# Designed miniproteins, single chains, part 66

Each design is a single chain, and the fold is of that chain. pLDDT is the mean over its residues in the fold that is shown.

## One batch from the design tools (miniprotein)

Design m2427
Fold by ESMFold2-Fast:
Formats: structure tokens, sequence, C-alpha cells
Structure m2427 (fold): chain A 114 residues (1-114)
């Protein structure tokens, strides 16, 4: 399914900065809030990320924007997804993490034939 492909891409990029257990916890929170307003999803995701040792405020914001972008792609909101990915890249300070976010965005675009 499109959801499974998006989750696979998201898992790959999240694994650059999070442990497997932290990735699973974050994706579980996303699934629980899938039908919630975007502001509630963003809040729930940020709360989980704040419990992760060693993440900066900028990294938490970047990861939250990345999850929000993936959610917008699932809903077919391509322009909102693009804006959220651009925010994630700007907030990410590590060049390797920025590269991983850009690669994830390119893979997500392939799913939608943009």
Amino acid sequence: SKEEKILEILRKVLSRVLTPEQVDALLAVWREHRDAPITELARAVSKVLRSVPGLTDEEIQALTALIVAAHYFLRGEKELARSAFESAVRLAKDPEFQKAIKEAYEELLKIYDE
C-alpha cells in the first residue's frame, strides 16, 4: 500500500538519528493520531521526541516537520507536504541528516508520480 511505502521511507530517514525502538514508538504515535487534526499529531510527535535523550530543540522540530510532511503525502496534500519537508531541511543542522530528508522527499515524490 502507499502507507506501507511511506512508512518504509520514513523509517529509513528516522533511523539516521533514532534507535529502532524510538522509531517504532514514534510511528506508533503517528498511527494513533492518523485521523486527528494535524496540530494534535504534531504535538503528540513532539512530546515523544522530547523524551529522547540528546535531541536538540531544532532536531525535534525537524523530525516533527518530517512526520507532518509524510502525513500530508498520505492525504494527497502535496503542496503542504513540500512546505513541511522544506521546513524539516531548514531546521536540521546536520548535513547528513539534511541529505537523508532530501532523499526521503525524492522517494516520496516517486510514489505519487509528481
Scores: mean pLDDT 82

Design m2428
Fold by ESMFold2-Fast:
Structure m2428 (fold): chain A 69 residues (1-69)
Amino acid sequence: EEVARKLLEAMERARPLLGDPAVQAAYDRTAQAGVEYEQATDPQSRENARKRLLEAAEGTLAAVDAARA
């Protein structure tokens, strides 16, 4: 489950940095994308939501890396 692994990684790395507004915003976007993925019922919508969730999780990791610079 590549999406689940990336999501867990992003959420875990973001938690200690949620005081940073950019990290908080990225974390919130990832959480919203996760809700959309869970609510998708047809295969096409689920695949589109999966792609968006993966991109959001990667964005959260990028925000974490920037905050640690």
Scores: mean pLDDT 80

Design m2429
Fold by ESMFold2-Fast:
Structure m2429 (fold): chain A 83 residues (1-83)
Amino acid sequence: GEKEAEEYIRKAEELILKAQEALKQGDYKKAEELAKEALRYAKRAIEVAEGELLLRAIGLAIAAIGLIYEAGLKLGRPPSPAP
């Protein structure tokens, strides 16, 4: 339902902001963990979202994947297949 999609989107957005802040502070492990949590919520949002909310959820999933990749590189992890 729309309300469920909105809650998952809100949580994913919050976690992405926290992951970006952790990345700026050099806490790459925390950034990766927060970005992985954001991806989980974005995926849940994709499952229940329609229309504009679905596009927003997809955008958040892409952003989270990018943050996981960046944090992983800074931790010395080789580029992995998308999570």
Scores: mean pLDDT 84

Design m2431
Fold by ESMFold2-Fast:
Structure m2431 (fold): chain A 68 residues (1-68)
Amino acid sequence: PEQAALDAAGAHGQAKRDEILSLAEKGKQYIKEGDTSEEAKLAIAFYKAVTGEKEPGEVGLEIQRVRA
């Protein structure tokens, strides 16, 4: 039933999904670039939330960049 509801909202949800994926990609790029701006911090937090990734590598990079 939940899957059917998501499917029914497909047309509406597609734009939202594209935005979510775009923000996740930005977070990943900011980690690689070492950007410390407020936008970078938000994008990285969003990337973590979307991917559910808690690996030391990702956490370490985020801490390093925020510290810098």
Scores: mean pLDDT 59

Design m2432
Fold by ESMFold2-Fast:
Structure m2432 (fold): chain A 78 residues (1-78)
Amino acid sequence: MLSEEKVFLLAEFTQELLENFDLSLEDLEFILKLVEEAAKKVSIETLKKVIEAILELLKKGITDKSELEKTVEEVIEK
């Protein structure tokens, strides 16, 4: 079970994705699942860094699944 703070971070992230990015349903589902899986494994501070890294890629127009996965792994490994 995720902490209340992690649930709140995921809710804010989901809202930001829906409001600021024109994502396909497939891309949205993939990104949310990727970040939810990371949230189960990492601290709140690392989860914030994961969210920031994903948002930076999306701001650059990068929605490639392998690039998103690689970026999350790199943030977790630091």
Scores: mean pLDDT 83

Design m2433
Fold by ESMFold2-Fast:
Structure m2433 (fold): chain A 70 residues (1-70)
Amino acid sequence: LSEEQKKKAQKAAEALLEAAKAGDETRAMVAAHELSKIPGAEELGKKALEAARAGDFETAIEYAEKALEL
């Protein structure tokens, strides 16, 4: 990942983490979708999006934390 891509992934992951902690499905799905469009973070974003759609915010938080480690 480039530094610019890492910063975009971090911002999307932070938004996802906050939305999931708040139980905000719509915001969590939007943040996960943004994460899924970032090269190198696509798989984490897709899995987080599936978790958010299922209302599984614990799993969405886990994928957001993994994305922050990129």
Scores: mean pLDDT 83

Design m2434
Fold by ESMFold2-Fast:
Structure m2434 (fold): chain A 62 residues (1-62)
Amino acid sequence: FYDEGLKYYEEGNIDKAVEAFMKALEEDPNNSKSWYELMKLAGEYPENPKVQEALKKLEEKI
């Protein structure tokens, strides 16, 4: 899932990149790389609804 997220990000598909990084964190909550990439996307695309949704879900678990 992490590698899928990177591939979608390279393709400019931010929604799928966010989904892939979220799935990586659901399988391994200690996957700091996927968390880092999600935070980076939040900085670059703060208005993206998918990014906002992902951050809210992560905040609820932490």
Scores: mean pLDDT 76

Design m2435
Fold by ESMFold2-Fast:
Structure m2435 (fold): chain A 81 residues (1-81)
Amino acid sequence: SEEELKKLLERAAELLEEIAEKGELDDISYAMAVLMLSVSRLAARRLGDEELAEAIERALELAAAGDYRGAAELAREAARS
């Protein structure tokens, strides 16, 4: 559901914010955030929401680049869409 999708994106954002605050990578929190974003991207594509899927993809790219704060901000923005 769209509501479950929003909750996944919000939780991913929270985990990424925690990583950014600590200034060190927590592998479990990172893996969970990436999984939640990946599942959310798949769900958005299945719903035909390419704009949302692209926003989630950008969040994943920032997380992979080590920009956890930027990734969290994009995930929260996606959750509000």
Scores: mean pLDDT 84

Design m2436
Fold by ESMFold2-Fast:
Structure m2436 (fold): chain A 105 residues (1-105)
Amino acid sequence: MLAKVTVSLEPKRVSATMAKLLAMILSKELKEKFGATKVTLNTSSGRVVAENGEIVENTLADEGTLTSVEIIVPEEQAEKAGKYAAELISERLGAKVTGISIEKV
């Protein structure tokens, strides 16, 4: 069964290039380690969606404020995937993680 993990952030300004690079890295790493199928970066100006290191949707034109990252992952891996993603986001963007929530889908 799949779960949606939402990593919530203090608002962090990102360029479209930074958002795409983060989405590609997160989607590849989380696929390899936890079997994640999809990563979505939500910004004030649009979203970036990636699967296994590839951008599959991008509505962010130039820049936005990143507020959350959503991960679709096997339910049994959800907690580990969320913690790993939070650490990687903090390391690569300097963004502050404010919470992690898990919802069954």
Scores: mean pLDDT 88

Design m2438
Fold by ESMFold2-Fast:
Structure m2438 (fold): chain A 57 residues (1-57)
Amino acid sequence: MEEFKKKLEKEIEIAMLRMEISVLELALPKLAATDPEKAAEAKKEIEELRKKLEELE
């Protein structure tokens, strides 16, 4: 039970991380045009999320 639940939680977190990365990547061009500082922050968040994704995979 515990092992199965932990594996399921991991898969859910991977899916959520992929979704967050996609949302940020889609928003990035608009952010770069209207607020370059926010765009730079979003790029850092994408890198951090990708690193977390690699750790979970």
Scores: mean pLDDT 80

Design m2439
Fold by ESMFold2-Fast:
Structure m2439 (fold): chain A 75 residues (1-75)
Amino acid sequence: MSKSEAVARIIGLVLRGIGALLEGNKDEAVRDFKQAAELAKKHFGVEEAIKLVESYAKHFPELRDELEKIRKELA
């Protein structure tokens, strides 16, 4: 996967996660956000992946505990 392909996949996973959250599917949203963060770590490094997760936490405080767990797993 190229970096451009990784960016497209990350964006797709983030949008899917947001859609799931808006439909009340918290578990699917967390899975999608985790996959996006893992792809970001693989292709752009741990710092960029953590920034992505921190962005989710800022906009989705209801996912705070789950996002903190993902953040710790990335470090």
Scores: mean pLDDT 83

Design m2440
Fold by ESMFold2-Fast:
Structure m2440 (fold): chain A 80 residues (1-80)
Amino acid sequence: SNEALAALAKVIHDGEDEMRYAMENLPVEEAIKRIREIRDKTLQEIDKLAEKYGIPEDVREALIAHAERVADGLIAEKLA
């Protein structure tokens, strides 16, 4: 549905933007902590929306894996 797609896109986009902002603007320890907090919040919101809108399990797993990869990549970039 349009509502499901809009809600999922917003959660993913907002989460990625917030994590990237933390990576670029915070000191190492604060950035990593903030990225992990945003990741965990994003994962929880994906799960809630997937259940609410009946998103297939494979799609939900792919979105969760994407959010985890983004967070891990930003943490790795911050530590480089």
Scores: mean pLDDT 88

Design m2441
Fold by ESMFold2-Fast:
Structure m2441 (fold): chain A 67 residues (1-67)
Amino acid sequence: MFVPSEEEREAMIKAGEENLKKALEAAKAGDKQKAVSLGVAAAINYAAAGENEKALEALKEVEKAIE
């Protein structure tokens, strides 16, 4: 299995946080396509870091924001 270093995991978590923030900002602006794309990117970053619960929560937050 691919096991990233702790530094790489921290970088992936940070990338996930940044992409999630951008996704929610895009949702607030009414750009649903951009919100979904950034939300999926955030979830991928969290999953790559082994943070599966955060990945699922990110998708859930974006889904609620684009309603």
Scores: mean pLDDT 82

Design m2442
Fold by ESMFold2-Fast:
Structure m2442 (fold): chain A 83 residues (1-83)
Amino acid sequence: LTELIKRLGEEALKYIEKAEEALKKGDIEEAKKYLLEAEIQLGLLRIALGVAKLIGDEEAVKVGEEKIEEVEKRIKELKEKLK
């Protein structure tokens, strides 16, 4: 579960980076598509964290909470840039 959580967080961050790069090029539609992909990965990450909490996987919970906080912060920053 910890490895799945790490992978989901890494994928979300990759999509955020792609969205930021698209935004730098002025491709707002491409940036929004990558932002949506990042939000989907964040949703899956939240589900995985919920499962980790339900089964008492303390390591996965710790990693998941850290990854969710990081991804949420970066998505919020990206959304501010897209306003």
Scores: mean pLDDT 84

Design m2444
Fold by ESMFold2-Fast:
Structure m2444 (fold): chain A 98 residues (1-98)
Amino acid sequence: SKAAQIKAQLDAMLAEAKKLLEEIKKLKEEGKLSTKEGNLKAIGRLLSLIGIILDAERLIEEAKKAKDDALLAYVQKALAELQKIYEEAKKIFKEALK
């Protein structure tokens, strides 16, 4: 079903976002965020997270068109989790600039 396809896309987006966050955490743990190269890699991962959030926001409009309240709630919950991942990644990046 279309709902099953959208849920699968959201699950994949969440998995990728979590992977990007772990890569930023690894850069911090290895002391690489204080380097120009490591800092640029973290910026690239933050931009990828923004892209995932924008893609997830498009799925809200698709869920609204489907008039499926359960699907809409699922998309909104996934988007909130993506935003939390982004804020955590952004906090790690900002702390490294001190």
Scores: mean pLDDT 87

Design m2445
Fold by ESMFold2-Fast:
Structure m2445 (fold): chain A 60 residues (1-60)
Amino acid sequence: APLRAVATADYAATQPHELSVTAGDVLTVLATLPDGNLVATSSSTGSTGVVPADLVTVLG
């Protein structure tokens, strides 16, 4: 099953590859990177990008 996560804080993308999120956004996790970052799609915007794992709580 696809992994879901919720953003726990607001994050503004500083790089073109990063995902901007608002606290409470539901994300679909596509990949976990070795450096602890996630590749995720925002359910609110449909955008895909890299987000720090520390800013999200992974759900079941």
Scores: mean pLDDT 80

Design m2448
Fold by ESMFold2-Fast:
Structure m2448 (fold): chain A 74 residues (1-74)
Amino acid sequence: SDEEARRLYQEGLEAYKKGDYEKAAELFERAAGLATDPELQREISENLAKVLEKLGRLDEAQVIREGLAWREAA
């Protein structure tokens, strides 16, 4: 549910603030899987891309950024 997605997203933001990027990525990925609200999906995807970039997972971050650009164009 979107409520569950928001909870996981906020937990991910707290992990990110603590510098736990691996945990933040896991929480953002779980939140993304549950989110149906387009605005929430965009917020989660933006922060997931950022944390993946910090982890050096650049190919995965690029795929997410391309998805965001596609949604903006549609």
Scores: mean pLDDT 83

Design m2449
Fold by ESMFold2-Fast:
Structure m2449 (fold): chain A 82 residues (1-82)
Amino acid sequence: IEELEKEVAENPENAEAWHKLGLAYAKQGDYDKALEYFEKALELDPEFGMAALSLAVTKLLKRKKEAGVKVNPVLQQWAEEA
């Protein structure tokens, strides 16, 4: 995560770097930070479909986690992407 944070600090205009950072936080269950970083990626590249999908899925997972529900198998796919 620190390496990815450094990458976005050095390349704040790189939507892919923000998306990777969001995925790293989502894997750790920090959905609030993940959502923030996916939104940053979409601000830089509104056509970044993977960031839009990650944002939507993370919102659902955050809501389920707050309700005390186990994470969806879809969360495992993000581990494969990073």
Scores: mean pLDDT 71

Design m2450
Fold by ESMFold2-Fast:
Structure m2450 (fold): chain A 77 residues (1-77)
Amino acid sequence: SVKDVLDSLVKHIEHITNNPELAEEIRKVVDEALKNNMSFEDLKKKIMEVLDKYNVPEEKRKEIETILDTVIRQLKA
């Protein structure tokens, strides 16, 4: 399901960033997106804003963006 895919994404981001607080904030963004039928483009924007808020290094930010783009592509298929 979409929810299972997004839950896995949140866990992967937590692992990459080693930041549980960041992961919890992203989980809230994902839950809001699912409840409000948010576009995948808006979801990506909000997730990237959380990464910037927590000062995630550029290399990790790019890795997460690539994973997010892959997940969104799969969910649109």
Scores: mean pLDDT 85

Design m2451
Fold by ESMFold2-Fast:
Structure m2451 (fold): chain A 72 residues (1-72)
Amino acid sequence: MSKEEAREKALKVVDEAEPAIRAAPPDQLRTLGEQALVKATNVILNDVSLDDATEIAKELAERVQRIIAEAA
């Protein structure tokens, strides 16, 4: 899998999780965000290099953090 394909796949996982994160009670926002990040990272972990996975995971973390901040 290309780095770009993996990035799109991982971002889609986060996007699909966003409604659930936004609907969560305040004490669960961070936990659900962290679960979405782990799930998104895991779907690409065997498809790309560790360096590429690390870069994508950083972008995913920033997106999840933004969703949590807006939902809080």
Scores: mean pLDDT 81

Design m2452
Fold by ESMFold2-Fast:
Order: structure tokens, then sequence, then C-alpha cells
Structure m2452 (fold): chain A 61 residues (1-61)
């Protein structure tokens, strides 16, 4: 399902953030947002993780 795919993509993004691979993490969170569809909990989670990854990338400059 889209919800299951979204959860896995968020987990993959989180692992990439831990490795400092922010661009790859951002791509995973964008895919998670697409896979979440109309699920408000997963949409909000994907957006939150995406915004945090963008912030972390900017701080890593």
Amino acid sequence: SGAERARKLIEEGDKLVEQGKFDEAIKKYREALDAAGDDPVLVNRAIGHLLRAIGDKLEAE
C-alpha cells in the first residue's frame, strides 16, 4: 500500500540523514510524501522529516 511504502521511504531517509547524505534523504522524503497520498498523519510526518533534512543540509555548510 501507499502508506506502507511511505513509512519505508521515511525510514530510508532517516538512515541517509544519519549518514550525512542530505540530498538523498530529501529525495526519499519527497517520494514518501507522494506515496502518503491523502493520509494526513503520513503527509505531516513526511513534510516534517523533509523540512528537518533541508535545515540540517543548510547547517552543514
Scores: mean pLDDT 85

Design m2453
Fold by ESMFold2-Fast:
Formats: C-alpha cells, structure tokens, sequence
Structure m2453 (fold): chain A 82 residues (1-82)
C-alpha cells in the first residue's frame, strides 16, 4: 500500500513506460492507475491492482504480473525521490 499524489501518479506512469519491456503490460498498468485516480483513490494497493488487471479483457496472468511488477518498481523509485 502506497499513498500518492496526482503528481506522483504521473511520475509513476512515466517510470512504468521506462521499466516495463512489454508495452501492453505498461498500458494495462497505466489504465488501472488512471481508473483508481478517477475514483478518488489516493492509496495504491498492489493486491487490488493485480485483481483489477486480471479482470481486464485480454490481460493474461503473466501480463498482470508484469504490470504489477512495473507499478511496484515505479512506486518504490518515486518514494525514494522524496
């Protein structure tokens, strides 16, 4: 669980594109983060993110794991910048 600002989310999205070698995983990760932000959620729970990714049409278990990994790595890097 990580508490993030809207600016942190934009930085996380930038880093996801840099970290993820799979463009589809990066796009899925960004879509879930944008959905959570639109719903007014300021906390990112990686387990909830993984469950949302697995429910997305066309997202395999492997793609969901890659997307979660990219989000986790990006969050750690953003928090380390503070």
Amino acid sequence: MAKVTDEDIERIKELIREISKDEKAAEAAIEVLDELRKQGRREIDLREVEERLKKMPGVSEELAKEAVRAIEDAIVRVLAEK
Scores: mean pLDDT 76

Design m2454
Fold by ESMFold2-Fast:
Structure m2454 (fold): chain A 60 residues (1-60)
Amino acid sequence: MLSEEARKAVREAAAKGDPERALQIAVELHGPLTGDEAEELSRILAEAGVRGFLPPAPVP
């Protein structure tokens, strides 16, 4: 699960309309994303108004 600091940084990047930067920040602060964490990231992006820019799902 993403840390609070990662969520905050991701929301700031998403608010600026930069979903690629948001993904980069999440990976930098948390490490490799699990499926649940990728879903959380996409949820944050959607809440910030960035629709359709979901990171690819990790391999099962």
Scores: mean pLDDT 68

Design m2455
Fold by ESMFold2-Fast:
Structure m2455 (fold): chain A 94 residues (1-94)
Amino acid sequence: KEELEKKALDLAFLAGSLYALAEQEEDPEKSKELKELAEELLKKAEELAEEAGLPKSKLAAAFAAGAIRAIGDVLDIGVKAATEKILKEAEELL
């Protein structure tokens, strides 16, 4: 139960990060790829959250926190480096 909750929140957080990166990306193809991956992670997070009985509000909060984190990374290291870092984290969770 606790493991499912953690994984759902981690996936929602990364989905938020990828979505925020997509909005910062000037290349339409890369932006689309990031949004598609964000949607896949969020869908998986919603499935795990339902199984764990986790409120949608907690999932939404994790997504928002992930988006804020990604904007911080973009400001610190730039869009390309932030995207590579976050994509690696997403790959490790999948």
Scores: mean pLDDT 85

Design m2456
Fold by ESMFold2-Fast:
Structure m2456 (fold): chain A 80 residues (1-80)
Amino acid sequence: GELRKLINQLIAAELRKIGLELDLEKLKKELEKLKKEYEKNPSEEIKKKIEELEKKIAELEEEIRRLEKEIEELRKKVEE
């Protein structure tokens, strides 16, 4: 019964990682658009939004890194 649970956990973790990677790409595209807007019309509001997005991107990249370690551990348990 344990192997099925580990496989299900691995699949769930892999799907979660894909979702986070898609969210990361969306945030990176949003950041690129804001940086281009800032170059055309510099404002403190846009600068603050850029800094907030850069922080969110860094936090999401760290979450993905932690999830990758979890996936590696789950794969090792499935393979025994």
Scores: mean pLDDT 87

Design m2457
Fold by ESMFold2-Fast:
Structure m2457 (fold): chain A 92 residues (1-92)
Amino acid sequence: SAQVTQELIEMIELAHEDGAKVTVSSEGDTVTIVFEGLSVTTLIAIALRAIGLGLDGADVEVKIEGDKVTVTVGGLSEEEIAQILAHAEKLK
């Protein structure tokens, strides 16, 4: 959905502002975003936002490993995936 796509873009922007490394990949209708080197405050913010999307009915999986957060989102259109990938590339 447009709301899910916008939230993922905002998470990428938040991580970039924190100086974290963001890696985005896609397979089928699924996007995987890996955030590495997050501050504790930004890690909590991203994790809570991703969990919130899942509670609101989005197909979201969140994995936390130290200062690394992996967010996996399914059910995305080709256009939504392209927007997320383009945004991540622009911030490199």
Scores: mean pLDDT 85

Design m2458
Fold by ESMFold2-Fast:
Structure m2458 (fold): chain A 64 residues (1-64)
Amino acid sequence: ASEYLKKAQEYYDQGLKLIKEGKLEEAKELFEKAIEYAKKTGKKTSVEEQAKEYLKRVELALNQ
């Protein structure tokens, strides 16, 4: 995998850990970074799609 894909996966995994800890605002920031780095690969990746789905869920939870 490219360096960008590796960073995207790392940010995504960190975001999931923060969700389990109830740190939704921090999780949002990490999913945004995961999407950013996944886009830098120039390819459609599973981590980008998964990070986008979790970002939407976190934003809904923060807005109730």
Scores: mean pLDDT 84

Design m2459
Fold by ESMFold2-Fast:
Structure m2459 (fold): chain A 88 residues (1-88)
Amino acid sequence: EALDNAIKIAEERAKKGDALAYYQLGVLYYTRGDYEKAIEAFEKAIELDPNSPYVPFAYELLARVYRKMGDEEKAEEYLKKAQEFSKK
């Protein structure tokens, strides 16, 4: 129930256009095992603020989600995106 309350709070913040709230929502969905919702939330977070410090972490978590879903090709793709973001 604490996790579900955290999700509700993050959803309310995300409705206000808060990119960080979408990232947090993705983490919460991942923790709950809602992988498709986690993917959608992380993609929205990156779309709204592609240069945010959380972006490489969002890519790493997207890679982990796709790996959990058995999509090793997409997992590898997102892992490379996370690494490329760090190569400045």
Scores: mean pLDDT 84

Design m2460
Fold by ESMFold2-Fast:
Structure m2460 (fold): chain A 61 residues (1-61)
Amino acid sequence: MVEELIELTRTMAELRAEGLKKGVPHEEISRIIREQTAKFLAGEISVDEAKERMRKELEKL
């Protein structure tokens, strides 16, 4: 779990940097991060699935 949380945090930082380059509003990036993190913590998806979903959602913006 700790290793998975560290990995997810790294992906969050990458997503924030990419979102800034694309001019995506902070609120939208935060929403994507919160939604996928909540699903991971609830045991609905794996850390790899959460990371992939975060990246795909950002690509749509």
Scores: mean pLDDT 80

Design m2461
Fold by ESMFold2-Fast:
Structure m2461 (fold): chain A 65 residues (1-65)
Amino acid sequence: SMNSLIAEGAIALVAGMYGVRAEIRLEGDTITIELEERSPASEEFARTAKRIGEKLGVKIEIVYK
């Protein structure tokens, strides 16, 4: 959807601002975010991504490798 594309772009921008390395994939209306390590920055980024998804009605799935 248009909202899922907006969410993907916003999440990618936020990942850059937090300095976290994340693989972001959009499949239908679900965004999957793969993070290499659990750190304070990655946890804060994950919370921000979840809020973006909530506001736009897009499902966000966080995976730690």
Scores: mean pLDDT 84

Design m2462
Fold by ESMFold2-Fast:
Structure m2462 (fold): chain A 85 residues (1-85)
Amino acid sequence: SRVSRARIIILESLNNEAILEDLETGRIYLIPNMNQEEMLNLKPGDVLKAIEIDENGNPIREVEIKILEILDEDEFLKDVIVEIN
C-alpha cells in the first residue's frame, strides 16, 4: 500500500461518478456510484473501490482506496490523504 495526497472530484459529465487524482503520481482513478450525497458522507476510515484508468479512460486495474484524512471539504471536491492498495 502507498500513502498519497489526492483530490476527489464529482464530475457531472460522468453521470454522478467521481474521479480521484493522485497528486503525487498524477494517476487517475474512477470511483463508481460516488454522488454528492456519498461525497458529503465521506469520512476518515472509509474504503472506496476504484478503477485506475489510463489517459484514454481505459481501465488498468481495480484498487481499494482508504481515506486517512480529509483536509478540505465541499460538496463536489475533497482534498484528502489516502492509502492506495
Scores: mean pLDDT 83

